# Designs tried in a protein design run: designed miniproteins, single chains. Part 19

Each design is a single chain, and the fold is of that chain. pLDDT is the mean over its residues in the fold that is shown.

## One batch from the design tools (miniprotein)

Design m641
Fold by ESMFold2-Fast:
Structure m641 (fold): chain A 116 residues (1-116)
Amino acid sequence: MTMEQLQQEMAEHGDLLYERKEEIAKKGITSVIAAVLMLGSAGEYRKAGDVLREAYRVLEEEGAPEELVADYLRDAVRFYVRSGDLAEARRLAREGAASPSPLVSRVGREMLERLA
């Protein structure tokens, strides 16, 4: 298999995963990591950010450990920055800053400061 064929297969698989991003986030951490790695490898940073944002929201809703929620928030914001979507990065960082979790709120505020 050529490198170009492998990248195309990863991009096609990433598009299928992106359409199902909410279902993937609910299926658990392994599925989210696989989707993000495939999308990131294909240069689809905005779509990777969308998958991580959905995972962040699901983890917060389900009362996951705040360190895990904060890590997903941080990674989602970083992928939006890599994609050039600073508006979505700032919006998600503001959402995190408003979190009732002290750690998640702190991370959201720190990300907003870096995006100023």
Scores: mean pLDDT 78

Design m642
Fold by ESMFold2-Fast:
Structure m642 (fold): chain A 90 residues (1-90)
Amino acid sequence: AEEAQRLFREAVRAVLEGDEEKLDEIISKAPPELQKALRAFVEQLKADREGLESDDPGNRRLRITLRANAEADSPEEQVELAKKLIEEEK
């Protein structure tokens, strides 16, 4: 559970940075069961990121919320990280 959460968190970061090499490394280091879940998660996250190319503020906020959720374990940290990511995305 904890290891899976960490790998998903790292995958979110790599997708948002566009680092395909890092994504491949993260997936290859994961157990086989988690590799399938990580690939599905990465594809979903990439689809969500493509939505950011639209002028829809909702898509941007959804992506930032997903990233904050992946990188922070508490609701307070998620809110604080989401605010930081909103500032960095402008």
Scores: mean pLDDT 64

Design m643
Fold by ESMFold2-Fast:
Structure m643 (fold): chain A 74 residues (1-74)
Amino acid sequence: SAEEELRAAAEELLARYVAEHRLSPEEAQQLRTLVDVELAGLARRVAAGQLSLEQARELLEITIRWFLRELEAA
């Protein structure tokens, strides 16, 4: 499903940021909560035919990078 593929992409990116020491495990957990809300919205838009899976994945990655930047600035 679109939700499963978007979740896999998000988890891979978050794991990479933890491995790179750009996120603590606690920060990654906070980001997962925020990402889950965005991911659910994107998956619904894909299911409705409003977005392709590729477009949804790109938007999700942009959102994750934006949250990372906000956490790094704090």
Scores: mean pLDDT 83

Design m644
Fold by ESMFold2-Fast:
Structure m644 (fold): chain A 75 residues (1-75)
Amino acid sequence: MANKIAAKSEEEIKNWLVQKFLEAGLSESEATKLADAFVGELSTIEKLYPEQAEFLKAQRIAQAEKLIKEGKPTG
């Protein structure tokens, strides 16, 4: 099934990540770059595992939130 939420949730996830990175002290340029790369990874998960994409995306987002909260750079 096509995920009805995919297009809207992608923009919301990207905006949420940008805001979290800005709160962590990153510039808008760096926050946008990292958020774009992360959304690209989530898109790949949807292509490989469409039926499990929501679960896998939720786990990946939870891990990213933990890393940002701990102030550790991804890279």
Scores: mean pLDDT 69

Design m645
Fold by ESMFold2-Fast:
Structure m645 (fold): chain A 87 residues (1-87)
Amino acid sequence: MDEEKLKKVEEALEEGLKNNNPIEGLKKAAEILKDDEEATKELLKQIAALKAVEEAKSEEEGRERLKEAHAALEAAETVEEAKELVE
């Protein structure tokens, strides 16, 4: 990841925080890094973690959802498949 892409990623994340929507910021950051599969997968893991916590009715359910999401992301052969796992 070069300096220019890093700056755009930081701007997307900051915009998401200002709008009280960090998941949207992470999704925008993933679009900026779409040519970098490792960085995109890392952002998708963070999106999955936030969704698992927000959608879970209990701490245990959140942990199971996060574990399943991470396993699915690791098994994904393409970035597009990984994106569908987090929507």
Scores: mean pLDDT 70

Design m646
Fold by ESMFold2-Fast:
Structure m646 (fold): chain A 86 residues (1-86)
Amino acid sequence: MEEKLEERIDTLLKAMQKAKSPEAVRAAADGILLVIEKAKEKNPEFAQRLIDKALEALDTLIEKYKDNPEIVAVLREAKARLEELK
């Protein structure tokens, strides 16, 4: 189960990296939050590792998209919501 949730996070992070619109980034971010919420209900320690992994990836994506304010805004909102789940 844990491996499948982590693979889903990796797939969603890769989708965000390839996204061409703020809407696509938002959809992937919402997916990440749902996966983490499910992980937190079953294994809070594992969920914390997924949160840390997602936060590091989001920081990298914010730097990558720094010239696109709309995408950066969506990424910053996702990061704030993930930090609230810690």
Scores: mean pLDDT 82

Design m647
Fold by ESMFold2-Fast:
Structure m647 (fold): chain A 91 residues (1-91)
Amino acid sequence: HMEALKKLQEEYDRLIDEVVERLRKGLLENAPDKSEETLKKIDEAVEAVREALRQAGLEAIPTLRDMLRSFELAEEAKKLGPEEVRRRRQA
């Protein structure tokens, strides 16, 4: 019982960190410049999202898992192209 709850808590904390890191990368890619002011605003926005996810609690785990998988697929698609991602899944 305690082991299952601890595992969920550890997964929750890890998923939040991963999702927040992926969001930071997306914001940096879409940023108009890389000035210190822009980077600071991105950090503040990312921390606001982290706090909102933490308030949602363990019930957010399925959503966080889906978000992380979506980020992984989007990152692969950008790097390799949709055709190449499809080929790698079949190989």
Scores: mean pLDDT 73

Design m648
Fold by ESMFold2-Fast:
Structure m648 (fold): chain A 77 residues (1-77)
Amino acid sequence: MLREEFEKKLREMGISEEVAKYLAENLTDEEIQKMLDAFDTGQGIELSPEELKRLEEVVKKVEEELEKEREEREKQL
């Protein structure tokens, strides 16, 4: 599947499995395909301003979810 291939590529680049999975689950198929095409051809990633903003939002969301999980663990104590 497209997302599985994206996760594999991110892991090969040294990104953790957890972060790679979160990115794959939060990006659209179109965004993932563009990233994969850039990785395979060595082309610079030509993202529209909207796509770049979306990537930044996904990164923020991943950080927020990881912080939320840490907060939940703290609240259980």
Scores: mean pLDDT 67

Design m649
Fold by ESMFold2-Fast:
Structure m649 (fold): chain A 50 residues (1-50)
Amino acid sequence: DSSLIGKKVGDVIDQLIKNGYILGTKIGQYVFTKDGKRYVMTPEDIITEI
């Protein structure tokens, strides 16, 4: 997952999904779930935490 740090969320959605993030709600932003935790992101957000 550290290889995704510094990337924009919108550029690496497929990679996040392949790394176990479950894409749920997509209304103006993305809501991912992984390991029982919820992550709210926009396509323009820079990945600083995985």
Scores: mean pLDDT 69

Design m650
Fold by ESMFold2-Fast:
Structure m650 (fold): chain A 89 residues (1-89)
Amino acid sequence: AKEKAKELLLKAADYFDKAADALEAGDFKLAEEYSQKGVEYIKQAIEADPSLTPKVQEVVGEVNALTDLSEAERLRKAAELLRKLAETL
């Protein structure tokens, strides 16, 4: 279970980086599609390991507090924090 959750968190992080790249390229539709895939992988990670719920909520709270950053920078920060979370599994 933990190994599967780790892989899913890493996939979510990869999609948030791709979403940030798409935003910086001006492809807002592709950015939305990649962001939705990232969220879906987070949901699958929580289903694989429900003990991740409070840790994922902490990541979301930290990213949402970064109001001075661009949307692309916030997506990259989310990817960074999700990779750090995956390393703890």
Scores: mean pLDDT 86

Design m651
Fold by ESMFold2-Fast:
Structure m651 (fold): chain A 95 residues (1-95)
Amino acid sequence: SELEKRANEAIDQAVETLRKLSEEDVIKALENAIKRLKELGYTDAAKAIEKGVERIREHGKDEGLEYLRDELNKLSPIERYVAAKILLEEAQKLL
């Protein structure tokens, strides 16, 4: 579907933008995204990103971002799209 295509493109853009940031700024972007997603009621998306934060802290930015991508891909198309767009926005604020 068009939504699935846009969600996948948004995930790719968000992850690539996050890769350009320092590990500290990646964590800030993810924590800001978690807060926004919780306020909007996207609890599963917020939990997926929380797992990403934990993986980044334990194993570093590159492994953590690939793990984040995998966790986001398990979400419903709408939650995946919303999560990806919010992540991209928060990442872009820190560039």
Scores: mean pLDDT 90

Design m652
Fold by ESMFold2-Fast:
Structure m652 (fold): chain A 105 residues (1-105)
Amino acid sequence: NAMVEKAKAEADKLVEEIRKRLQDALENGSPEELKKVIVEALKTIQELRKKAEEYAKIDPGVAEVYREAIDRLVKILRDILSKAYEKDPEKTKELVLEAQKEVEK
């Protein structure tokens, strides 16, 4: 299925790009830069969720690719937040609350 293979390649590229940006922001960026990338990752999860719903009736295989990408991004975010929490628990809690507020607006 050409659409599934294309969706998988695009999703894999997107997930890897966000993973690298999150890792770079965690290691070399400011707390504000890390928050910005976390917000972008959360918005990307929302967009992928929308695409999964859209494709569920058109091409279930494409919808599955987007659901798997969401699961991978959630795991990446958990790993990044765990590492951030080890460095500074209080600032990480504040960052998470701010990121959630920015996504909800």
Scores: mean pLDDT 86

Design m653
Fold by ESMFold2-Fast:
Structure m653 (fold): chain A 100 residues (1-100)
Amino acid sequence: RKPLSPEELERLLAEYQARVDALVARIEALVAAGHSQEEIAQALLEEAARLLEREPEEYRETYPDNATPEVVAGLLLTQALTRADPALAELLRAIGRQMK
């Protein structure tokens, strides 16, 4: 691939940040609606899968060879959780342990 211009890099970073912001809003909405930890985990996994399905191929081309779609989804969820609420991050880590 050719190097990105500063303008292209700024646009891609803004798009990435918008996706993280959308996940944060989704987490907050589910918590406010009184959903269980299991329901929140399921909804977030579905949202992460949806984001990966809509992700431009160019982004996937920049990932390490060993980065599966699931790993990328996990990174996006981790960033969203860290920004939304550290307590929510702890809750979702607990749910993640239960799913394994």
Scores: mean pLDDT 60

Design m654
Fold by ESMFold2-Fast:
Structure m654 (fold): chain A 57 residues (1-57)
Amino acid sequence: SEALKINEEASKKAAAAYREWQAARPVTTPSADARGDAHLPTVKLANAEIEKLEAEK
């Protein structure tokens, strides 16, 4: 429904903004996606970040 679509869009937008913020921020420690090779681990990490962002809301 419309509400679900809006929530999905907001979640994706928040995740994208968060990643842009991480990229712009000075990093001295490995970032969340620091492994360099991505398969299932990347999907799991992305889902965890989205969940954390939603939990903060």
Scores: mean pLDDT 60

Design m655
Fold by ESMFold2-Fast:
Structure m655 (fold): chain A 82 residues (1-82)
Amino acid sequence: MKEHTFTIDLSNPEEALAAGREVQALIDSGKVKKVTAYVPESGVEAEGSGELGPAGLSGAAARALAEGRKKGGKTAIVTVLE
């Protein structure tokens, strides 16, 4: 079992894009079982399971980031489980 944790600055578009590409590359590898996204300042949390495939994993993360940002979130923590 291998876990990757990414801290994303939602106020910095370049860092957010770089982190998003790294997370997507892991999802596209086909080894990811679960993605959890958490935005502490807004309390938004989402979890995506590999049962729905790569779209389910990335969709859950994208929703949490969008909702967290809309509620004033500045930092997102994304954990990827292989």
Scores: mean pLDDT 72

Design m656
Fold by ESMFold2-Fast:
Structure m656 (fold): chain A 88 residues (1-88)
Amino acid sequence: SAEIEKLKAEYKELAAKTEAAKEAGDEEKELEYTKKAVETLLKGLELLLKNSELTEEELEEIKKKLEEAKKEYEKLLKEKEKELKKKK
């Protein structure tokens, strides 16, 4: 779908920006682009699940697991962001 293709393009751009920031030693930009890349990936997965032939119950179980994984990842990113802000 056009939506999935757009998200793939956005993810590739963000991944490239993350790598460039990492090579430059810009930890704050690396964290920013990593967060955006993960958000784009999760949105793409949600769209793929909506277009699947899974039952509503199976779809909700997968969405629940994705939401839990997202919360765990956001917690880790938030702690890393706090560390970077303390170094300023």
Scores: mean pLDDT 75

Design m657
Fold by ESMFold2-Fast:
Structure m657 (fold): chain A 61 residues (1-61)
Amino acid sequence: MKEKWLENGIKAAEASPDGSAGGAAAGELQKVGVVTKEGRLAATAAPTGKEGAEAIRKGAK
């Protein structure tokens, strides 16, 4: 796994707090087999996305 897709997911969530961009980024996290589709929630919420993505990264590294 590469941190690039994870970091892009977090950036999308920060750039679009509406969740539209975060939702798309979460789809990428799902495709790469990151823990679960819960990544959609983490990528959508910037503060939660960063912490959630960090935990997911540790599990999927």
Scores: mean pLDDT 49

Design m658
Fold by ESMFold2-Fast:
Structure m658 (fold): chain A 61 residues (1-61)
Amino acid sequence: SKEGFLGGYYAGQGDVDKGAEGIRKASGAPYEVARQTALGAAESGPLGGAFVGDIAAKELA
């Protein structure tokens, strides 16, 4: 989803809290799960993080 993609992108830029909020809103997952996903996205960089966030938000929804 758009929010998952943007959440992963922000996490990939180092803004893990903003990334976690985006992933949580896109997926409806608990904050802890969204935060762990955002941390994984952060390790992938902005572009890799965006794809991770999009896929994870879709799978968690």
Scores: mean pLDDT 77

Design m659
Fold by ESMFold2-Fast:
Structure m659 (fold): chain A 64 residues (1-64)
Amino acid sequence: DPLRERGERALAGLEAALASGDPVVLRVAIHEGEELLKELERAGLHELAARMRDVIERARQLLA
């Protein structure tokens, strides 16, 4: 499933961005994650979408 694979890679990338603490990398990863989140929800990949949403929320809190 190419969408699931893309979602897992994006989630891993966002988690790596969180670990880096680089705000530029984080902002890019958040944007990519938010766009992909829409596709994951439309495709019914709700568990992966929920995980993506949680990591995006954590990233946003780090940038606040």
Scores: mean pLDDT 83

Design m660
Fold by ESMFold2-Fast:
Structure m660 (fold): chain A 81 residues (1-81)
Amino acid sequence: SRLSSEEFFEALKAAMEAAKKAYEEAKAQGLSDEERLKVALEAARETLEKQGMSPDEIAAVLAYIERELREEIEREREKRE
């Protein structure tokens, strides 16, 4: 890895913030849950690539972010009738 443990954590935080921002923007545009997820993961991927993460690290972080976002989607669906 090109990143120290501290840099890895900062990159993860930046990727999560980018993903959540893209998700909320897609939500505001009326995109479907799956389209929101796609846009969010793309934003996270670009952020991680710019931080210099390896492909294996990017894959692991994206899997984590996808799980977090899918849990958020399920929480929102449970509140929507």
Scores: mean pLDDT 80

Design m661
Fold by ESMFold2-Fast:
Structure m661 (fold): chain A 80 residues (1-80)
Amino acid sequence: METLTAVIPIPGASPEAKEKAAQAALDTLRADPHVVSARAEVGEDSITITAEVPEGHVAQGTAALVRAANAAFKAIDEAE
């Protein structure tokens, strides 16, 4: 099992926008068949997303994290 982490910088986003972004990222990761488990942590000016993937699936996990980050930014744009 490999653990992949990405930090999404979102300075100035409202708490509501951050929660929506974290949920969108988490839903995106959980929908990916290569992601075994996922979590999101809301920080002051960032969201930290973590995904666990099987050995040898780091490329697929990285692609899932990129999609999750894009979903998070879209959620912020729609909330603001």
Scores: mean pLDDT 82

Design m662
Fold by ESMFold2-Fast:
Structure m662 (fold): chain A 106 residues (1-106)
Amino acid sequence: KALEYVREALEHARKAIEAAESGDYDAMVRHGREALVAVGKAIEAVRQSDLPPEVKERAIRLLDEAAQHLVEAINAAESGDYDAAVKHFRRAVEALEEAIKLLEEA
């Protein structure tokens, strides 16, 4: 289910923030990449679902925003800008939480 993949992405994004707060930047990048993979699976699951077209469009928009922030977070982390990385992971968490609310209400 799409919701299961969004929850998986959210868990990994949160773990990336926790890893950053503990100074484990390798774990931060690993969790960021796992979150991005889960977002991709969630988008595909939404596209293949029987959800109303308007709900699909809104869910895909939120998931695309999450993916963009995850990519920016990973790039920032790889360049050593850990403050920017955490900021982008937090923005990804916000988008994923909104996607979960939308999909639970549908």
Scores: mean pLDDT 91

Design m663
Fold by ESMFold2-Fast:
Parts: sequence; structure tokens; C-alpha cells
Structure m663 (fold): chain A 73 residues (1-73)
Amino acid sequence: SLEDLEDEIEEGMLLIEAGVAKTIALRHPEDEEVLEESLAVLERAKRRAEELGLERAVRHIEEVIREIEELKA
């Protein structure tokens, strides 16, 4: 249905957003402000994925958050 397509598109957009945030963080691993902004973007994407019940997207975003937190530590 069109509703199912819209959900799939939104999941895709959240995964793209997470990928972009990860890519920016990895290009600036020593810039604490960039890492914090990237984490903020990912936390918003995670909340949206949780609201929609997108368990695979949530897990993927959590993995990306972990990778960026390891750069900050």
C-alpha cells in the first residue's frame, strides 16, 4: 500500500541521515563539536525509528552511535 511505501521511504531516509552523520564524524574525528552534533543527529534519528517501531533501523543507528562515542573517548 501507499502507507507501507511511505514507512519504507522514512526508514530509508533515517538510514541515509545516520550514514551522513557517521561520514561527517569520521572525517572530523578530533573535532569534539562535530562529534557531539553528529551524536545529536543520530539520537533524533533513533527516537524517530523507535516511534515507528523500526527495530532494525534502531539497532543500526545504535551501532553508529557506539562507533562515534569510541572516537570521542
Scores: mean pLDDT 85

Design m664
Fold by ESMFold2-Fast:
Structure m664 (fold): chain A 68 residues (1-68)
Amino acid sequence: MDELLEEAVALAEKALGIKLTEEGREKLKQELRERLDTFKDRGDLYLAAIQLAARLAREEPERVIAPE
């Protein structure tokens, strides 16, 4: 289970061209865990991960995007 969430997070980082902080990564995984029963397949999970990561990066960039 945790491995699948880690893969979803990594996919979101690659798709958006960003690197999440440890806090951002944990927040994204927690959001996905809370919605796990609503996903129909892995594609749905991955799409949700990308959308949530994009939202977090837009709303709280300084907190969730790793500094260069």
Scores: mean pLDDT 77

Design m665
Fold by ESMFold2-Fast:
Structure m665 (fold): chain A 81 residues (1-81)
Amino acid sequence: SSAERAGRFALLALEHERREVEELREQGKISDEVAEELLAVLDAARARVAALVEQGDYDGAMRVFEEAARRIREIWERARA
């Protein structure tokens, strides 16, 4: 279903963002503190989204993903200030 595909793509998007955070940390473009905060949000979101996808709760998975995306954006905005 489209909802099932969306849930799986949410997991891929979280994995991609995690890789980008690690790369920016390696390049010295973000502090270790900012990287740790971002990775904590991404890891927690990935675990919750994965559990909800396994339960077939794709709507719940997408809500968790959207909340994580909002929190990630907030962290980036603070880091750039």
Scores: mean pLDDT 86

Design m666
Fold by ESMFold2-Fast:
Structure m666 (fold): chain A 83 residues (1-83)
Amino acid sequence: MEELLEKIRKALKDYEDTKSKYQKEINEAQRKMEEARKAMEEHRDDPLAVTRALSEMTRAHFEIQEANKKLEEAKKKYEEFLK
């Protein structure tokens, strides 16, 4: 009886730790993307500033996508464990 509860507790902790870690990465990348977007809007007539902002936004977008994939995988693994 306790063996099953211990496995569930460990799976929940692993999921919560993974969720916390990648949610922090997403939040940081979203902040960078918002800053880059504001810079692009502010300097839309400056090609060099726009190019720099687009590069930063592209990088942040990639970081968000990677973190979201890892969160989705962790969520599926935890949900499948509960079934």
Scores: mean pLDDT 80

Design m667
Fold by ESMFold2-Fast:
Structure m667 (fold): chain A 90 residues (1-90)
Amino acid sequence: TLDEQLSRADQLISLAGQAALASGDPELQRRITEEALRLTNAILNGDKEKALEELRELLELSLQAARAAGDEELGEQIEKEAEELEKLIR
């Protein structure tokens, strides 16, 4: 459902934000914030293809941030939440 997609997206965005802040990279923080907004808008608009595209971009940036922060556990949590969200969108 849309509600389940938004709830899962919120959880992923929260983890992505934690990774972004922990990375200490202002440009990466900005890009993650922008991609999170694009993902949320794509889900709200019912644009399944766009939502999957934005999800992939957010995942890549968030994993980059988690690596920069040295937080392997956070990276694993981000991957798991992204996988669950992808299943709900598909």
Scores: mean pLDDT 89

Design m668
Fold by ESMFold2-Fast:
Structure m668 (fold): chain A 65 residues (1-65)
Amino acid sequence: GGPLPPPALQAGLRAGAATLAAGGSDFEAMRAWLEAYLGEEVPASTTREELLERVRAIEEELRAA
């Protein structure tokens, strides 16, 4: 608890979020970013809403850390 996650993970999150903001609804960019951050596959059945909720949860975790 307390220490910030590695700068590389934060940079990846920020870059992914910026790419999505610029491209609007780029599912591939959001999924690739989330997979890179988690180190695991995101199911193809994952909805846009689920991806956005996951991204928001990670952003809040990074802000809280």
Scores: mean pLDDT 64

Design m669
Fold by ESMFold2-Fast:
Structure m669 (fold): chain A 78 residues (1-78)
Amino acid sequence: NEEKVRESLAKSLGLKEVPKSAGEIVYEILKKAMEAGHITYDEEKKKYLLTDAGKVTEYPSKEEFYEALEKITGYPIE
């Protein structure tokens, strides 16, 4: 159930309200991951970098980055 997944993610992120859209939950996931250092923006390459289990993956676009985030979270964000 997508709504239950969104509720669980919102709770894990410490959000006051459950976001009404997938885009809003993705934004909060990105914000928390960047604050934790798991996701960074490489200004030299103009790319988003995801660090998982010590491996760094470079994403040339927001679309590819969101696709990878869907696979990691198990939540379809389109």
Scores: mean pLDDT 63

Design m670
Fold by ESMFold2-Fast:
Structure m670 (fold): chain A 79 residues (1-79)
Amino acid sequence: ADQEKALQLRKQKNQEALQELREEVEQSPAPEDVKQSLLQEIEELEQLLSDPNLSEDELELISIRLVLLEKKLREAQEQ
């Protein structure tokens, strides 16, 4: 029960971070092909977060992918 509750709260936090990242990508001056690629990866992560059988370890990996996507966006904005 407690572990399930903690897992759900972490899923919500990652989902909120993905929503913020999506908005940043859409408003970014990055090249359109990079923006489309990032939006596709964000959609994939949103689908993974919807899995009711997702483990805490899998959530850690999703969190790492989120950080990498944020880094890719920042790098794409640098000219």
Scores: mean pLDDT 80

Design m671
Fold by ESMFold2-Fast:
Order: sequence, then structure tokens, then C-alpha cells
Structure m671 (fold): chain A 97 residues (1-97)
Amino acid sequence: SRQEELLKRAEEAFKKGYEEGKKEAEEKKPSKEEQEELYRRLEELLREGVRLSAQPLTPEREERLLRLAYEIGYLYGKVEEYIEERVEKLKKEAEEK
């Protein structure tokens, strides 16, 4: 389906962004403050992606979704370690009684 094709292209765009962002982070690790700012931007792009995905597909929205997938991947690659730390903290808080 068109949605399955778009999903595959979005996954490819995300992976390309991820590889680029991870490479840059390996060459120069962002500071904790920079990681927090990049993570905030990632959250904003994720919210935008959710909003766009709820709307009917048009060529313009497909292009925007693919661009967002790349940008999300890029930011995720740059702050993956910070994201993993936050996810583990949230898991621990959810499991505490």
C-alpha cells in the first residue's frame, strides 16, 4: 500500500539521519546542556510528526513526513545516550512501588 511504501521510505530517511547524527556525536560529543536542548527539539519534531500522520496523505505532507523522519533520526543519533538514560529512569520510576 501507499502507507507501507511511505513507512519504508521514512525508515530509510530515519536511518540515514541516525547514521549522520551518531557520526557527528562520535567526533564531538555534545555537552549535557546541548543534549538537553537537542532532546527538546526532538520532542517537538515527534509531536509534529504525530500531527501530520493524523491527516490525509498528500504529496506535500509525504515530503514533510520524510524530512521529519530524517531530522528525527539525526537528533536521535546525536543524543541516543541521553535518551537511553531518560528511558531507563522512566522505567525505574514506573516499576517502583
Scores: mean pLDDT 79

Design m672
Fold by ESMFold2-Fast:
Structure m672 (fold): chain A 87 residues (1-87)
Amino acid sequence: DEELEKIEELLKSKDEKKREEAREILIEKLDEQEAKDLAAAASELEREKIRRAAELLKEGIRRREEGTAAAVVAEMQAFAAALEAAA
C-alpha cells in the first residue's frame, strides 16, 4: 500500500512534528477501520470488543517513540486481521 509506505516514512522521520502527523493519520485510519467493523458487528458485545481493542491500539500508537514505525504498521495490520477473525 503506497499510502501506508508514506506513513511509515513519516514515522521514521527525525522531525517529531512529522512523526506526530503520521501518528494522527494512523489513528484516523484505525478510526475508519473501527467504524467499518462496528457497522458489520452483529451484537453489542462484539462492538464493545472492537472499541476496546481499537482504543488500546490507538493509545499504543500515541505512545510510540522514534524507531517504532515498522512495529506500529505491523500492529495496525494485525489489528485489522484480528477484527476480521472476531467477526
Scores: mean pLDDT 67

Design m673
Fold by ESMFold2-Fast:
Structure m673 (fold): chain A 66 residues (1-66)
Amino acid sequence: MRRELQERILELLGLRYPERLTAREIAEELGVSQSAATRALNELEKEGRVVKEGNRYGVNVAGLPA
């Protein structure tokens, strides 16, 4: 389910903070396809929970949910 993958991505990015990771690196770390990681990252970016810079994603500390 996409919510499960989104949660795992947020945990990974939080543990690696302030590092920013590519969708490929996230997919490899979590054992999922790059396609699945990219879709989950796009959803998280739309929600303001991650920030994208170039091809890399990081947790958005300014956009943390209230």
Scores: mean pLDDT 76

Design m674
Fold by ESMFold2-Fast:
Formats: structure tokens, C-alpha cells, sequence
Structure m674 (fold): chain A 85 residues (1-85)
């Protein structure tokens, strides 16, 4: 079993986001960072732009996923989860 890198997780998350947006008929801009660890998804719903930024950090056998949700006119929401692999 090959160890999963942050870049591999980011790439897979970007592919899933693009597929989900296409299947839902939603216009979304999906951007993967140069190091592959951060995925940014921008969508516009009811005239409001929502930006979801997910960052994957792998340290040894531990995976940390941080998701930041910014919606126009709304407070910024931050969710962080840590999983031991």
C-alpha cells in the first residue's frame, strides 16, 4: 500500500469537486495549488460567491484537513479535522 501524500489527496479532491459540480449543473472554478496540497472551489449561488479552500497536511502517519468557507456577506467558517493513518 503506497503512502498517500498531501498532493495526491489534493488532486483527488479537485477531481471530485469538478465532477460533482458538473453533475449538479453548477458553475464552479476548481484550482489546485502548485504543491497539490490545497484545493480552492469557487461557486456562485443566488448572486453570492462562495469560496471553499481545503488544505491537506500529512505529518508522519497523521493527516490534517483544514477547510475554510467564505461566503459573500456571511462569517468565515473554519473546520479542521485530524486523522491518524
Amino acid sequence: MEPVSAAELGRRAAEVAEKDAAEAGIKAEVTLSADGSTVTVKTTVDGKETTVTTTFTVEGDTLTQKTVVKTEGEPTQVHESTVKM
Scores: mean pLDDT 77

Design m675
Fold by ESMFold2-Fast:
Structure m675 (fold): chain A 90 residues (1-90)
Amino acid sequence: MEEKEKEIVLEAAEQFREASPEELKEQMDKTLEEMKKAKTAKEMIEILDKTVDEMLASLDDIDAGVLAVTYAVQKTIMERKIKELKEKLK
């Protein structure tokens, strides 16, 4: 079931990329490639979290706030989908 969890994480990351500023999309593209190499959904989330932290550090307070809220929403949706998947497979 790890494969389906990884798919959910990748879809969330791709949606976050589309919502990101144009100048940060290239950084997200590199992160998506690194995430594809990860063994677990948890490792993919850790890679994504690190990239988002780096992006937030590079932005002014307003742009950082908007990006942080956008990521928090996507991460919440992703975590709920993973939880639902795990519960259906018990």
Scores: mean pLDDT 80

